# Ledger of designs, part 31: designed miniproteins, single chains, continued (2)

Each design is a single chain, and the fold is of that chain. pLDDT is the mean over its residues in the fold that is shown.

## One batch from the design tools (miniprotein)

Design m5050
Fold by ESMFold2-Fast:
Structure m5050 (fold): chain A 74 residues (1-74)
Amino acid sequence: SLEDLLEEIEKEKDPEKKKELALKALQYVIDNSKDPALRQTAKWLLEELKKTPKEKWGEYSDSLRKWLKDVLAK
């Protein structure tokens, strides 16, 4: 589930693996969300994460996790 992916991102310490999990979480939103605006935002964020330099993978993935958790709480 998406929530399981978000928990895995929180527990992961390797920035590369955090990025892979964050990409999977964004893809899950694209494939499963009924909100067209959320799907479009997730598509944009997924492309941005792919372009993010290695030193920022951890920070960016954690920020995406927090944002997705907030979206799911509403």
Scores: mean pLDDT 83

Design m5051
Fold by ESMFold2-Fast:
Structure m5051 (fold): chain A 87 residues (1-87)
Amino acid sequence: KLKELEEKVKAILEEAKALRLGEALEFTFETVDGVKVTVTVYMAEVDGVPGPLVDVRTEGESEDEAAVRARSAAALARARAARDAAA
């Protein structure tokens, strides 16, 4: 379920720490519902700050995809803000 997906994403992010600017790491896996999810982690600069960006795409064409993308973007924004506030 969600926690399993989160654990896989976390493992990908750990591997992504070895990525250099301009490099990308892509993984495709299936959820318990048989939905194929492609997670692309790439090192990029946003407003001159280098950091890992995560793009999540699903093969299933559901309206929930927009909600999943919005949730992922919000979670990444929160994690980034917390990191920047701590730095």
Scores: mean pLDDT 63

Design m5052
Fold by ESMFold2-Fast:
Structure m5052 (fold): chain A 105 residues (1-105)
Amino acid sequence: MLSPEEFQAILKEQADYLTALRRQHPEEIREVLERIRRLLRERGIEVDFYVLSGLLGELMARIDAGKASIDLGVSSGEELLERLLEGDEELLEKVAEELARLYRE
C-alpha cells in the first residue's frame, strides 16, 4: 500500500493534469463532467462540479496506483480522461458506477 503522503502526491498530480486538460479542452471536459453528473443523479447522488472533480481525481490516482485499472480497462488516469473525451460511452457508464462507489465509501 502507498503511504498517505505518496497517494496525496499522485492525487495532486492528477488534479494538476485535469486542470491543464480543462484549459486545453474546456467545452469537452465540461460536457464529460455534466454527463457523469447526470449518471450519478440517476444513482441518487447529487454532487457539484468541485466534488465531482475531486472524485474523478481520486479515481485517476487509484488507477495510477494500480488499484482500479482492472475494473475500467485503462492503464492510467490520463488514458481514462482521453477515452472519455473521445466519447467512450461504455467507459463513461463504468466511471459513473465507480465514482458512485467512491462517494458511498
Scores: mean pLDDT 74

Design m5053
Fold by ESMFold2-Fast:
Structure m5053 (fold): chain A 104 residues (1-104)
Amino acid sequence: APSLLEQALAVLDEAIARLDAIQAQLLAQKAPKEVIRKVVLAEAGLTLMRMLVYLTIKTNGDGKETLELIIKQLEKLIEDNKDLPEVVAVLEETKKRLEELLAK
């Protein structure tokens, strides 16, 4: 079975792909630059979270502590993007999936 952190990587990879698709759609629709910038920053935030998970795996660090930190960072990203319902939906689903992993 995949480890807790390997499962977290898969969850974050899926979230990044979904935000990338939202960004592509917004660019095609010529959405305002401020909206596109928010999506890019949210995707960058998820990418940094993914890097932290990867580093924790490589250093045999505390996976639960890393997931708790990432969940807190996701709460901030959700608040920063509350005006973008599609982005919030991806981030909320991602947070829920990570909380379910942490509860095991």
Scores: mean pLDDT 89

Design m5054
Fold by ESMFold2-Fast:
Structure m5054 (fold): chain A 68 residues (1-68)
Amino acid sequence: SKEEALEHGERAARTIATHLRPRVGEAAAEAIREAAIKAAKELLEKNPNASFTEVTQAVTDAAREALA
């Protein structure tokens, strides 16, 4: 479901932020987490049938963009 896909995206975003936190600091890690979750939400609004793989890609891409 869309709810399950969003929850998956939120978990992926949290994992990425947790791994980056020691390198970028708490504030930057939190900003990256928020950007990644926003990307997952935007993907699911435009494509309610997005797979868990597509959600993970959106989260990862947004995290990379925010880190740059």
Scores: mean pLDDT 85

Design m5055
Fold by ESMFold2-Fast:
Structure m5055 (fold): chain A 89 residues (1-89)
Amino acid sequence: MLTVEDFNIAAELFVKADKNRDGKVTLEEFLEAARESGKMSDEKARKLFEYLDKDGDGVITVRELEEALLENGADFTIAGVILLKEVIM
């Protein structure tokens, strides 16, 4: 089951995976970030990505991640600031 901590880790992984800073991350980029960080298993990262990818297009956006964080009670102050800085910087 996905937890609040999983969504906070997802925000960190999103920032790491979004190397071109376009606010979009593919499944492959997300899984690679998870493996490099060691903070989340490949299986858990896939489940989290599938949850975030509401459109089923194989890409997650900062908006989809922010909405999931809102829905699951994650710390928006930290995660939201990280995601916003990723899009801006």
Scores: mean pLDDT 70

Design m5056
Fold by ESMFold2-Fast:
Structure m5056 (fold): chain A 74 residues (1-74)
Amino acid sequence: MASVAPAVEALLDPDKAVRNQAYLTLVQIGSPEAIAPLERIARESTDPLARQYAVDTLINIGGAEADAALKRLF
């Protein structure tokens, strides 16, 4: 089964290329299962780039659930 969990974990990778690939994968999938993990990264990550990727991913997935998560973050 294709799980979003490995792609969400890859957003925290120290390699910028791995993080960028994870971002593109999550946007391509557009799965609502990614919303809650992305919101958590945006709130709790100590890496400001990981937080930025999480927010950018939520914006690019779009839709009511992603918009609600973004509203909770701001």
Scores: mean pLDDT 77

Design m5057
Fold by ESMFold2-Fast:
Structure m5057 (fold): chain A 75 residues (1-75)
Amino acid sequence: AREEAINLLKKAAEEAEKAGMTYVADFLRKLAEEVDSLDPEELARILRALSQYFKDKGYDKIAELLEEAARKLEE
């Protein structure tokens, strides 16, 4: 679950980089590094909020990856 969430966050960072959002990509890579030190339920809530934000902005792939990462942290 955590390893899968880390990989999904890294993929979300790659999609953010491709979209020209370098700071978002750096932030998501940082979250991937911190997964083991953060409360998984709280991190999942944060990732769901970020997913909704990106969905509202039209970055559907990033939103889907973040939602899947949140789901993997809860299971």
Scores: mean pLDDT 84

Design m5058
Fold by ESMFold2-Fast:
Structure m5058 (fold): chain A 110 residues (1-110)
Amino acid sequence: SEEEQERVKHAVYIVELTAEALEREKDVEAAKALLSDTIDTLIDLFSDDPELVKKLEELKAEVQAAKTFEEVKEVFLRVVELLIEQAKRLEAPEEVLKKLEETKERVKEL
């Protein structure tokens, strides 16, 4: 639906901002707080999708358990991959998929 596509566009914006913040913030506890907040915002955006919410809640628990920046980064990669899967399922515009793939590459370079 148009509403679902707008939610995916908003999710792209949120994860792009999170990637930019994590390029500068290397403190593990601050990085965990940033990514946890991002996941909470995504849960709110996709509250009508219980399967996606469940996966995001599981990823949030993994962020909270993370002990290193590398572990936070690995969870963030899986968040972006979930959004790519969701965007493909909703047949989102190519530009949305391109931005998610670009964000995934940025996260790999963190």
Scores: mean pLDDT 88

Design m5059
Fold by ESMFold2-Fast:
Structure m5059 (fold): chain A 90 residues (1-90)
Amino acid sequence: AKKEIEELVEKMKEALKKGDLDEAIKNAVEIYELLAKKLSKEQLEEFKKKVAPLVEKALRAAAKGNIEEAIKNVEEVEKLALEALEKEEK
């Protein structure tokens, strides 16, 4: 799970660097679906609330050509995704 998220985040970063917003969104959806298989409904909703503004900032930054800012927001999404998985581990 953690390695799969890291791989999807890397693909999302590469898509953003290429200006491929559709591919970036596709990888973000795959991260969400992977987490949906591991997290409870409540944990998944809390994750969405924290991540939605970061994804919006990343897409907005990429649309303006600010790839560095887009990548920073994607890295924060990765951190939150990994923390959500860690909190499920007893």
Scores: mean pLDDT 78

Design m5060
Fold by ESMFold2-Fast:
Order: structure tokens, then C-alpha cells, then sequence
Structure m5060 (fold): chain A 80 residues (1-80)
């Protein structure tokens, strides 16, 4: 289960990007789901995930990057 700090960071990403899984293409949704599963099951420290979400939000420059980040944040919230 994600920490409260990770859930807050994911909510902020979804709100600030304005994108969810519904806004993502089928390919972007598959990437978001695979990435979220990897984060939860195998790869992310809680501190690393919080940093990654916040840094991703600050560094996202294109609409495609914002959609991908928003879809990932939405999937993380759905799985929690």
C-alpha cells in the first residue's frame, strides 16, 4: 500500500496535469499500468516514488509527458 505522502503526491500530479487514465491512449494506459505495477511490486522506495512524482510534475514540458504522468498517478491511486 502506498504511503500517505505518495498518495498526496499522486493526487497533486493528477490535479495539476488535469489528466487521468481516461485521457490517455490505449498504449499510454498500458505503459501506466505496467509502471504502476512495477512501482508497487518490485522497484520503488516510498521516498523515491514521492520524489519521482514531484520531479516529474516540475519537469514535464509536453502535453504527452503530462498525460503519461497523470495516467500513472491515476493508476497508482486506483491500485491503492
Amino acid sequence: MLSEENLEAAREVREKTGYTLEDASEEEREVARATAEDIIALKASPEGLEYGLKNGLETAETEAEKRTLGALADELLRLS
Scores: mean pLDDT 78

Design m5061
Fold by ESMFold2-Fast:
Structure m5061 (fold): chain A 82 residues (1-82)
Amino acid sequence: SLAEARRAASRAAWRLLTDPAPSDAEIDEARGAALEALRLDPDYRWAVELLLGTLVLRGEISLDEAQAMSDEEARALALSTL
């Protein structure tokens, strides 16, 4: 359900935020949870931000690129990873 996907994404994000050196597994869990939440609700802005954060942590985009994106550009990039 959307509620379960949002809860999973929140849990994964909390794990990343509380770990000073997040493992690849924690980043992958957060990415998967964000993608599932976006698949169910493409307008869920928090999941867009979480997904962009995982892309930055993976080195797939730079922090500067992520910060320069508009909400519309960030959402489009996030949806393109579905």
Scores: mean pLDDT 76

Design m5062
Fold by ESMFold2-Fast:
Structure m5062 (fold): chain A 98 residues (1-98)
Amino acid sequence: SELEELANKVKTKEERDKILLELTAKEAAELLGLPEEKVLEEAEKIEKEKGPREAYYYLREKVLSHLLGISLEEAREILEQSLAGTGPLSEEAAERLE
């Protein structure tokens, strides 16, 4: 697989984060029903302006906002709470997000 070949070439965390961002953009595009190219372009703009971590959060926020019908800010708060081991993203969210 192409991903396995890329993984073998990755020697730094930054290179891995870039691959993860591209994969996350593809998944987000599929879940949002948007063209992969557009989602990736938006993510790359955020990565250039705010760094790869913010681009990754943006993609996750956008997916969560779409799936739950909430604002991007509310989605970010839920995501941050989930990553801290708190908040409403528990077993129910895992079932809904697949």
Scores: mean pLDDT 70

Design m5063
Fold by ESMFold2-Fast:
Structure m5063 (fold): chain A 89 residues (1-89)
Amino acid sequence: MEERERRFEELRRKLEAGEATAEDLQAFVDEFNSPETTAEVGLLYGEAALKKALEELDKQGDEEKKKEVEEKYEREKKELEEWLKKEKE
């Protein structure tokens, strides 16, 4: 688990910097294949995709689309987070 945890932290840092790609996240899932890993990576990918989408829409002045994208993501994230909490217990 040591290698997995360190690699996961690296992915998280890349996502916080907005540098991680879907391919980077998928490679991690493929390497540490488990339902928990898939859910955790899905949440990280969703956050990165949302942040980038909201920034692009903000530049375009499309406030309605920003709201739609954010609301959709929050619903999907909440469902996945609740599942992850149960698995980590």
Scores: mean pLDDT 72

Design m5064
Fold by ESMFold2-Fast:
Structure m5064 (fold): chain A 74 residues (1-74)
Amino acid sequence: SMEFEKLMEELKELEKELDEAIAAKDEERILEIVQRLDELLTSAGEKEKDPAKKEELQKFAAAIQAKLQEYLAS
């Protein structure tokens, strides 16, 4: 659907911004982006019924969690 495509575009753009913020060690920017990602992923997860789309969202969320764990461990 167009809504899902736009959601994935927004999530991927935020992931790019997160990567840039992590590289810059910009803690304020990291927190802003993480909050926005959490809001979008939570909202989308509650509404999505398609198993394939749910899997894509779950994989995306797992990738973000892994990046944050690496950052916090360093």
Scores: mean pLDDT 85

Design m5065
Fold by ESMFold2-Fast:
Structure m5065 (fold): chain A 95 residues (1-95)
Amino acid sequence: MEKALEEAEAEARALEALIRTGGEEIRSNRDLAYRQQILADLRARLAAYRTRVDLLIQRYRLSGEVRERLEQTVAQLEAQIAALEAELARKEAEE
């Protein structure tokens, strides 16, 4: 279980880094199709991560602080991607 939780934490950190670099690419690149592809890739990765978290919770019967921490991490990643989607929509309206 500890290794699976460490792997999930590493995946969350990797996804946070991808969200950060994707945000920089969206701000610096004017290619709308490329920006949309970045968001699509981030959404796919988030969906995979959410599935992993759900399976870990079910497999190891996770509860309390551990479960809440995993669910909070998913919610934070979702919010960060949603913020990038809103930023792109605003840029599209201005461009």
Scores: mean pLDDT 83

Design m5066
Fold by ESMFold2-Fast:
Structure m5066 (fold): chain A 61 residues (1-61)
Amino acid sequence: MATATATGVGAAGAALVARDAAEDPRVLSVEAQPDSVTVTAETEEVARRYADAARALSGLG
């Protein structure tokens, strides 16, 4: 089990990543805040992937 957090992502980016993470059975929990996303997953690679996606969306919006 591993946890990854992305900050500065904006509410829309956080919501999109949280929705996608919720569809992944390897994801145990997702916490979306107005400016951050915290993902807990079975592996560090899965958690980090969603955190990185949230940071990328922040750069685009």
Scores: mean pLDDT 78

Design m5067
Fold by ESMFold2-Fast:
Order: sequence, then structure tokens, then C-alpha cells
Structure m5067 (fold): chain A 73 residues (1-73)
Amino acid sequence: GMAEEIEKEGEELIKEMEELKKEGPSRENILRAIGIILRMMGLQLDAELRGDKEAAEVAEKYLKKLMEIFKQL
């Protein structure tokens, strides 16, 4: 279902964000991190527009995790 697809993509985006953090702060890495956050925001909006509350909650959970990592860049 949509919630499972968002969870899978969320885990991949977390791995990408952690790799950016490991590489260290740069203009390119900050822009890539912003792109990752915007992608998850889009997934949350899509889930909400479809009325899929479970998928929207999963997307919000991953967005919060991604923003926490972003603050450490």
C-alpha cells in the first residue's frame, strides 16, 4: 500500500541524508538535502490529498527524522 511505499522511500532518503552528513557541509550537499526534504513533503501532501491518513502519518514521521538530520549539516 501507499504507507509501505512511503516507508521504503523514507528509509532510502534517510540513508542518503546520513551519507550527506558523513561527507560534511558543502553548498551542493545542503541543496541535495533540501531536495530530499521537499521530496518527503510532496509524499506527505499526496497522501493527505488522497485521504490516506496512515500514509500521511508515515510521511510526517520520516519528514521529522529527515529534518533532524538536516539540522546537523
Scores: mean pLDDT 89

Design m5068
Fold by ESMFold2-Fast:
Structure m5068 (fold): chain A 91 residues (1-91)
Amino acid sequence: MKIVAKLKGVTEEEGVTIVEILVTSDDGNLEAAKEAALKIGEELGKKAGVPANIEIVTRESKGKKKVAIAEGYVALPNTGQEYVVEEKVIE
């Protein structure tokens, strides 16, 4: 099983920074993709010193293999700090 997590984007709106993360599972394991996205969001919240508001949206990919996609939206307070998500392959 290969799970890949990466930063999709960062948006800032009046006092809130929204960090967008993309997690894919190449064996169609939707639960594992969701769990990875939640863990990344929780770690971002811990680094910011606040509880993170995390929203997960899931999609299925078309093809010979079932690919599970989880998009995470993590809302954090805008304190002038940069939030970084490292690209990681989770086996």
Scores: mean pLDDT 70

Design m5069
Fold by ESMFold2-Fast:
Structure m5069 (fold): chain A 90 residues (1-90)
Amino acid sequence: MVSDTIKLLKKAIKALKNGDVKTAKKYLKKAKKLNPDISPVIDLALELIDKGKVEEAIKVLEMTIKGLEESKPTLVVAAALYGIGILLDL
């Protein structure tokens, strides 16, 4: 359910802000299983984390949460484009 996905994404952001990358990745993988439609955006966030771009990963996840909470798919697309831009330009 969307509400369960949002809860997992919020837990992942909290873990990232606390420096707990392992726990954050666990919650992100669970979110992907609950909502496959956001899997590409979560994969971008995971790649940003692996490259040490944790603040950029948090930004992608926050935009994804807003897109889900407000039922605005354009915010999820914007999160994906932001993540792709960082990966291609940096």
Scores: mean pLDDT 82

Design m5070
Fold by ESMFold2-Fast:
Structure m5070 (fold): chain A 72 residues (1-72)
Amino acid sequence: SLEKTAELLEEAARYAERGDFEKAIEYVEKARSLGKVPQGLADAMIDYARRGDGEMAARMARAMAEHLRSLA
Protein backbone atom coordinates (compact mmCIF):
# COMPACT_ATOMS: atom_id res chain seq x y z
CA SER A 1 0.00 0.00 0.00
CA LEU A 2 1.04 3.63 -0.46
CA GLU A 3 0.82 4.23 3.30
CA LYS A 4 3.06 1.23 4.07
CA THR A 5 5.60 2.44 1.49
CA ALA A 6 5.51 5.97 2.98
CA GLU A 7 6.03 4.50 6.49
CA LEU A 8 9.17 2.66 5.29
CA LEU A 9 10.52 5.87 3.71
CA GLU A 10 9.90 7.81 6.97
CA GLU A 11 11.87 5.08 8.80
CA ALA A 12 14.69 5.44 6.22
CA ALA A 13 14.73 9.21 6.89
CA ARG A 14 15.09 8.64 10.66
CA TYR A 15 18.02 6.24 10.14
CA ALA A 16 19.73 8.68 7.74
CA GLU A 17 19.36 11.56 10.25
CA ARG A 18 21.23 9.57 12.92
CA GLY A 19 23.95 8.42 10.48
CA ASP A 20 22.82 4.79 10.17
CA PHE A 21 23.20 4.77 6.40
CA GLU A 22 23.13 0.96 6.06
CA LYS A 23 19.68 0.86 7.72
CA ALA A 24 18.53 3.91 5.73
CA ILE A 25 19.38 2.12 2.46
CA GLU A 26 17.77 -1.14 3.74
CA TYR A 27 14.47 0.64 4.38
CA VAL A 28 14.51 2.44 0.99
CA GLU A 29 15.02 -0.98 -0.67
CA LYS A 30 12.08 -2.38 1.35
CA ALA A 31 9.96 0.55 0.12
CA ARG A 32 11.11 -0.12 -3.48
CA SER A 33 10.00 -3.77 -3.18
CA LEU A 34 6.39 -2.54 -2.72
CA GLY A 35 6.55 -1.13 -6.29
CA LYS A 36 5.39 2.50 -5.88
CA VAL A 37 8.66 4.40 -5.27
CA PRO A 38 10.05 6.48 -8.19
CA GLN A 39 13.25 4.60 -9.05
CA GLY A 40 15.30 7.71 -9.93
CA LEU A 41 14.47 9.42 -6.63
CA ALA A 42 15.22 6.25 -4.63
CA ASP A 43 18.60 5.93 -6.42
CA ALA A 44 19.41 9.59 -5.65
CA MET A 45 18.50 9.13 -1.96
CA ILE A 46 20.73 6.03 -1.77
CA ASP A 47 23.59 7.99 -3.40
CA TYR A 48 23.25 10.75 -0.76
CA ALA A 49 23.31 8.09 1.99
CA ARG A 50 26.41 6.43 0.45
CA ARG A 51 28.15 9.83 0.46
CA GLY A 52 27.25 10.33 4.14
CA ASP A 53 24.82 13.20 3.45
CA GLY A 54 22.22 12.23 6.02
CA GLU A 55 20.30 15.53 5.84
CA MET A 56 19.77 15.31 2.07
CA ALA A 57 18.99 11.59 2.24
CA ALA A 58 16.37 12.20 4.96
CA ARG A 59 14.87 15.18 3.10
CA MET A 60 14.48 13.13 -0.08
CA ALA A 61 12.97 10.16 1.77
CA ARG A 62 10.42 12.41 3.51
CA ALA A 63 9.55 14.20 0.24
CA MET A 64 8.91 10.81 -1.41
CA ALA A 65 6.76 9.68 1.55
CA GLU A 66 4.71 12.91 1.43
CA HIS A 67 4.23 12.53 -2.34
CA LEU A 68 2.99 8.93 -1.92
CA ARG A 69 0.57 9.96 0.85
CA SER A 70 -0.81 12.67 -1.45
CA LEU A 71 -1.70 9.90 -3.97
CA ALA A 72 -3.58 7.78 -1.41
Scores: mean pLDDT 84

Design m5071
Fold by ESMFold2-Fast:
Structure m5071 (fold): chain A 74 residues (1-74)
Amino acid sequence: SPHAAELLELLARHLAGEVSGEELLARVREILTAAGFPESSIDQVLAALEAALAAGDLRAVETLLRLIAHELES
């Protein structure tokens, strides 16, 4: 899935310090919208991601985005 690949590349850039948490949230919204996720599902994902970012829990951020990338693979 091109969306899964884009999400994993975005995660790698965030972990490298190239993408802020604010930019990560905005880009994840764009990717999930393009992938056809319902707005309610996108909001739930972003709430979980925002909580992990606020906690400084990079492992939770990585785990969440990798799980979503797996879901995006048909």
Scores: mean pLDDT 87

Design m5072
Fold by ESMFold2-Fast:
Structure m5072 (fold): chain A 90 residues (1-90)
Amino acid sequence: SLEQNLREAARQAIAELKEIKNSPELQELVLSNLPQFLEQLKGAVERVPESELAAFAKAAIELLETLLPKAPAEQQPLIEETIAWLRSKL
């Protein structure tokens, strides 16, 4: 069903966020295109089923908190705003 496909897609996205958090190389790729990554992340949140939303938001927040001290100073406010936005979805 569409619902089961959306749940599976959300679980795969959560696994991907956890993989990025554990990979300095993937973190570097994300940081090289941070605004686009954050836009895609926000879009993904709007498509996540309610049943998976808390787990997705938690994984995303944990990743963004890991990236925050590694980001250029001018990009850090954008990460902080995205974390605050994610927390508002909980």
Scores: mean pLDDT 88

Design m5073
Fold by ESMFold2-Fast:
Structure m5073 (fold): chain A 109 residues (1-109)
Amino acid sequence: MQKVQDLVLNLANNSNSDRVTISPTDAYNTTGVKLPNEPGSKTRLWGSAWLVRIGALPGSELVDTVRSMAGGIQDPDKALASLPPERQPYAEALLRVAQDPNTSVTRDG
């Protein structure tokens, strides 16, 4: 579950911006699932990113992608335990949002 740590690191490294951007290739390599609404190869520059913010998800398609990521984790508790303690809350929040997107996320400005 090293890829969960990599995702959490990406979120943490970009936390100084309003949004964290992860490329469709990184998402595919992490989940084995293509991003919803992925553009064709010539328009990849515009759709080369999907957006996940802890506490704010930009849309239901990205929620479905995050749910697919969580669903691909065979043992979430073991995956979380493999992370450094300071990173576990980030991964836990991401998984929590993936499990219940309708109640766990408040949109920040």
Scores: mean pLDDT 41

Design m5074
Fold by ESMFold2-Fast:
Structure m5074 (fold): chain A 106 residues (1-106)
Amino acid sequence: SAIRAAMEEAIALIRETAKFLKSLGELIFAKELEKHIERLRNLLDDPDATIAELLAEFDRIAGVYHMALEHTKLVSKDEEKVKEWEAKHEEFLARLVRIARALRAV
């Protein structure tokens, strides 16, 4: 299923993002993303789940990404750490948008 493949790709991306956030010490935001992974798995196993519900979850995940970036900018004095997260934030968000577009095309 194209939907299943897109969902599995999204879960892998969010796991990668959570792991990266853990490496930055952003443990609260990493834990929040792990909750969203569990929600996406539940949606994947729900035969009544809609594409709209999946897209709404992606919007919530993008919000967590943004909040984590703003927090790192606020608390970190390490310019390289902030710069690395800004680059990864752009990459991860672009990948999430591509998955969302693939889902809308189904």
Scores: mean pLDDT 84

Design m5075
Fold by ESMFold2-Fast:
Structure m5075 (fold): chain A 88 residues (1-88)
Amino acid sequence: MKIEIYVRAEAKGEEALRKIEDAKAVAEAVADSTGGKVLEIEVVKVEKKEDGTTVVELRIVAELSKEAAEKLKKYLEEKLGVKAEIKE
């Protein structure tokens, strides 16, 4: 099914950007391994806060099974420490 996944990384310095690059790679790998397809990846927001924290939001549009989408969300949150939200 076609889904949108919003990924948010919040960390000091360039760590947020590294997490977002890892999230892109993981999305492609999960799609490839599950017979799905990544259709679009867009950086929605980059914000630098006064305390030196950087917030990066990424939008991923993909054709994935429900199981593949949940696997991707779990990996992003548990292994990369980012927040992921699935929208239909």
Scores: mean pLDDT 81

Design m5076
Fold by ESMFold2-Fast:
Structure m5076 (fold): chain A 89 residues (1-89)
Amino acid sequence: DEVLEELEREAREREPELEALAEALAADEAARERLRPWVEERAPEGRALAERIARYDGADPEALAEAAREAFRLQLEALEKAREVLAAL
């Protein structure tokens, strides 16, 4: 619980950077094309994590916490990949 709150707080602290990266990607078609294969490859993982969280029935709080941690990790990886494709310009 508190670990999830810490991960969520870290994600929120990255919000300004996320918005700046999103604006840069919106203005840069070539960077979006470089990012697209990574997003397509990771989309199934993201959807699976969202499904695990949505189907949580209260039986295993540790499983929910693990899925949430993996979701936050995937978001951080997405930020790093966005930086990479923009820097490769």
Scores: mean pLDDT 72

Design m5077
Fold by ESMFold2-Fast:
Structure m5077 (fold): chain A 85 residues (1-85)
Amino acid sequence: SPIEQQIRQHLQLAEQAIRNGDYDQARSHLITAVSLAARNGLLDKFEKEISRIVLRLYFEWADKPDGEEKWSQLMLELSKIERKK
């Protein structure tokens, strides 16, 4: 579906941004993909890919001075998306 293609595109852009060291762009694309997936009942379909990107961001931020704040902000935003049932 067009929505599934948009989700995949944002997840691919997030992975590309991680490879380029642009973690803020990666986070933005990840949040957009998760929001689209949640609104369309597609979270389960993309769970493994989302989790893989989340884990990569965790490890990339682990050794950075602002990494804890960035990680906490991402977790808070993801929790807000999940609680809109």
Scores: mean pLDDT 85

Design m5078
Fold by ESMFold2-Fast:
Structure m5078 (fold): chain A 86 residues (1-86)
Amino acid sequence: MDAEVARLVAEADRLVARLGEALRAGDFAEALALLRELERLLAELAAASRDDAEVRAAVGRAVDAVRAVLESLPEERRAAFLAYVE
């Protein structure tokens, strides 16, 4: 992994952590901004190293982590956030 890919992977991990914090705090504006930035970053990672197994694993982990955060939220909080992002 080159320095750029390593930086993007580390940034994705930080964005996932911040997204989870924002969602648990009910800060939907911050959560939406973080989610959009994460989507952009994951697309950039996929474009930079589409055949790199480590990059694919990192993208998969980030997607799974976002899913786990959403599933860990109370049903009402999750429904409210999904309505907000429409």
Scores: mean pLDDT 77

Design m5079
Fold by ESMFold2-Fast:
Structure m5079 (fold): chain A 107 residues (1-107)
Amino acid sequence: VVPSPKTQELLLEEARALGDEEVVRRVEELLNQGDKVGALVELILGLADAGRLEEALREAQTLADVFKEVGDKEALARILRVLGRVLERLGRHEEAAAYYAEAAALE
């Protein structure tokens, strides 16, 4: 997925707001490679690493709904795996396992 310049700028701004230079660098590199889904994954994981787990969960759920609606199974599978990782960090292991199984079924 190739993001518009405006979308790319917004993703970089969100990454910088996290205050994690490693996350910013990874997001920039993924966007330069045209991997918008990878950039979104790094942002959600950056939120989780910053302890913003509920926000990371909401963002991942929103993206899963979007990719499910547009029929992008590959992007959906990637986001569902991130949902599982965030849920594991929340101690919600059964829900994490369900999302991992759903992601595997899409591939």
Scores: mean pLDDT 77

Design m5080
Fold by ESMFold2-Fast:
Structure m5080 (fold): chain A 66 residues (1-66)
Amino acid sequence: GEARAEEVRERLLATIEEGKNPLATVMELLREGVSPEDIVAALVALGLSEESARTAVAVAEALLAE
């Protein structure tokens, strides 16, 4: 829902504003059940290109795969 989308954007924005790699935050959001599409949309809304956002999510998904 909207509250979840706002939480996702806020957590990613805080990580980026602190100069930290958002990959760890993306991995945590995926573990919490946030859809890859919602994470891509949040990253694009924060100023990343769609290609960069999709790449970050794909890398995070690969790192979470056992």
Scores: mean pLDDT 78

Design m5081
Fold by ESMFold2-Fast:
Formats: sequence, structure tokens, C-alpha cells
Structure m5081 (fold): chain A 55 residues (1-55)
Amino acid sequence: SIEEEYEEKKKKALSSNRKEAVKILIELMGETAKRYRGESEEVVKEHKEGLLKLD
């Protein structure tokens, strides 16, 4: 499912270095925006900030 893929990528980012986390974050952003058209920018931003804090 969409949420399952999102969580899998998030877990991978959490276990990766900053460079990998940023790459996964960019991919997640694109997929989230495309699949969750109703999502607010704040929800997307929260996920981005969470991933970037992993460096």
C-alpha cells in the first residue's frame, strides 16, 4: 500500500547516513505529493524535517 511503502522508505532513511536520507526524502516528497493530493504542505514538511534530523 501507499502507507506501507512510505514507512519502508522512512525506516531506510532512519538507518542511513544523511546523504542517503536526503535522497530518500526527495523521493518520498515526490510520491507523497503525487499520491496524497489532499495532504497539507505542513504534513509533508513534518516528514521532511524528521528525515533530515537523522544526519
Scores: mean pLDDT 65

Design m5082
Fold by ESMFold2-Fast:
Structure m5082 (fold): chain A 75 residues (1-75)
Amino acid sequence: MEISEEALKRVKEIAEKLLNGEITPEQAQKEAVDIIREAVRKLVEEGRLDEAMKTESEIVNILTEAIKKYLEKKK
């Protein structure tokens, strides 16, 4: 599986856990940061710097949307 695809899949799983109330927004952010660091490091090591930056942006967008949705459930 491509590094970007695996990282995005893992972040979507974190987002689902957040929306299901299994983890807090702070825990989701911490886990997402770890996923970003691992994916960016691997892509940079392969000389894929543009893909590393794109993957980071996509992960941040997924997490941001999940947190917004989570906050909408809490008045």
Scores: mean pLDDT 82

Design m5083
Fold by ESMFold2-Fast:
Structure m5083 (fold): chain A 85 residues (1-85)
Amino acid sequence: MVRAEVDREDPERGWLRGTVVVRVADGVYTFDIFLEEVEREGGSGRLRVLSRRHYRTVREVASPLPDQTLRDIGRMLAELALREE
């Protein structure tokens, strides 16, 4: 199971940071992930992630995750950034 939380580190520069928690059979792993190019869409309060993403900060506490898991994490962060809250 994958769970993600989103923090905005530098909204003026369009940077969004997230913390991702991945639960696997042998334990729980936490990664701090940084996404770039996030914009707020009008007065809706919704964030929209632009087409470019870079994982700037990943704190690895175990072996690297499979590519599919990293893509799922990125998708979850993008979905959270698009929510109206």
Scores: mean pLDDT 46

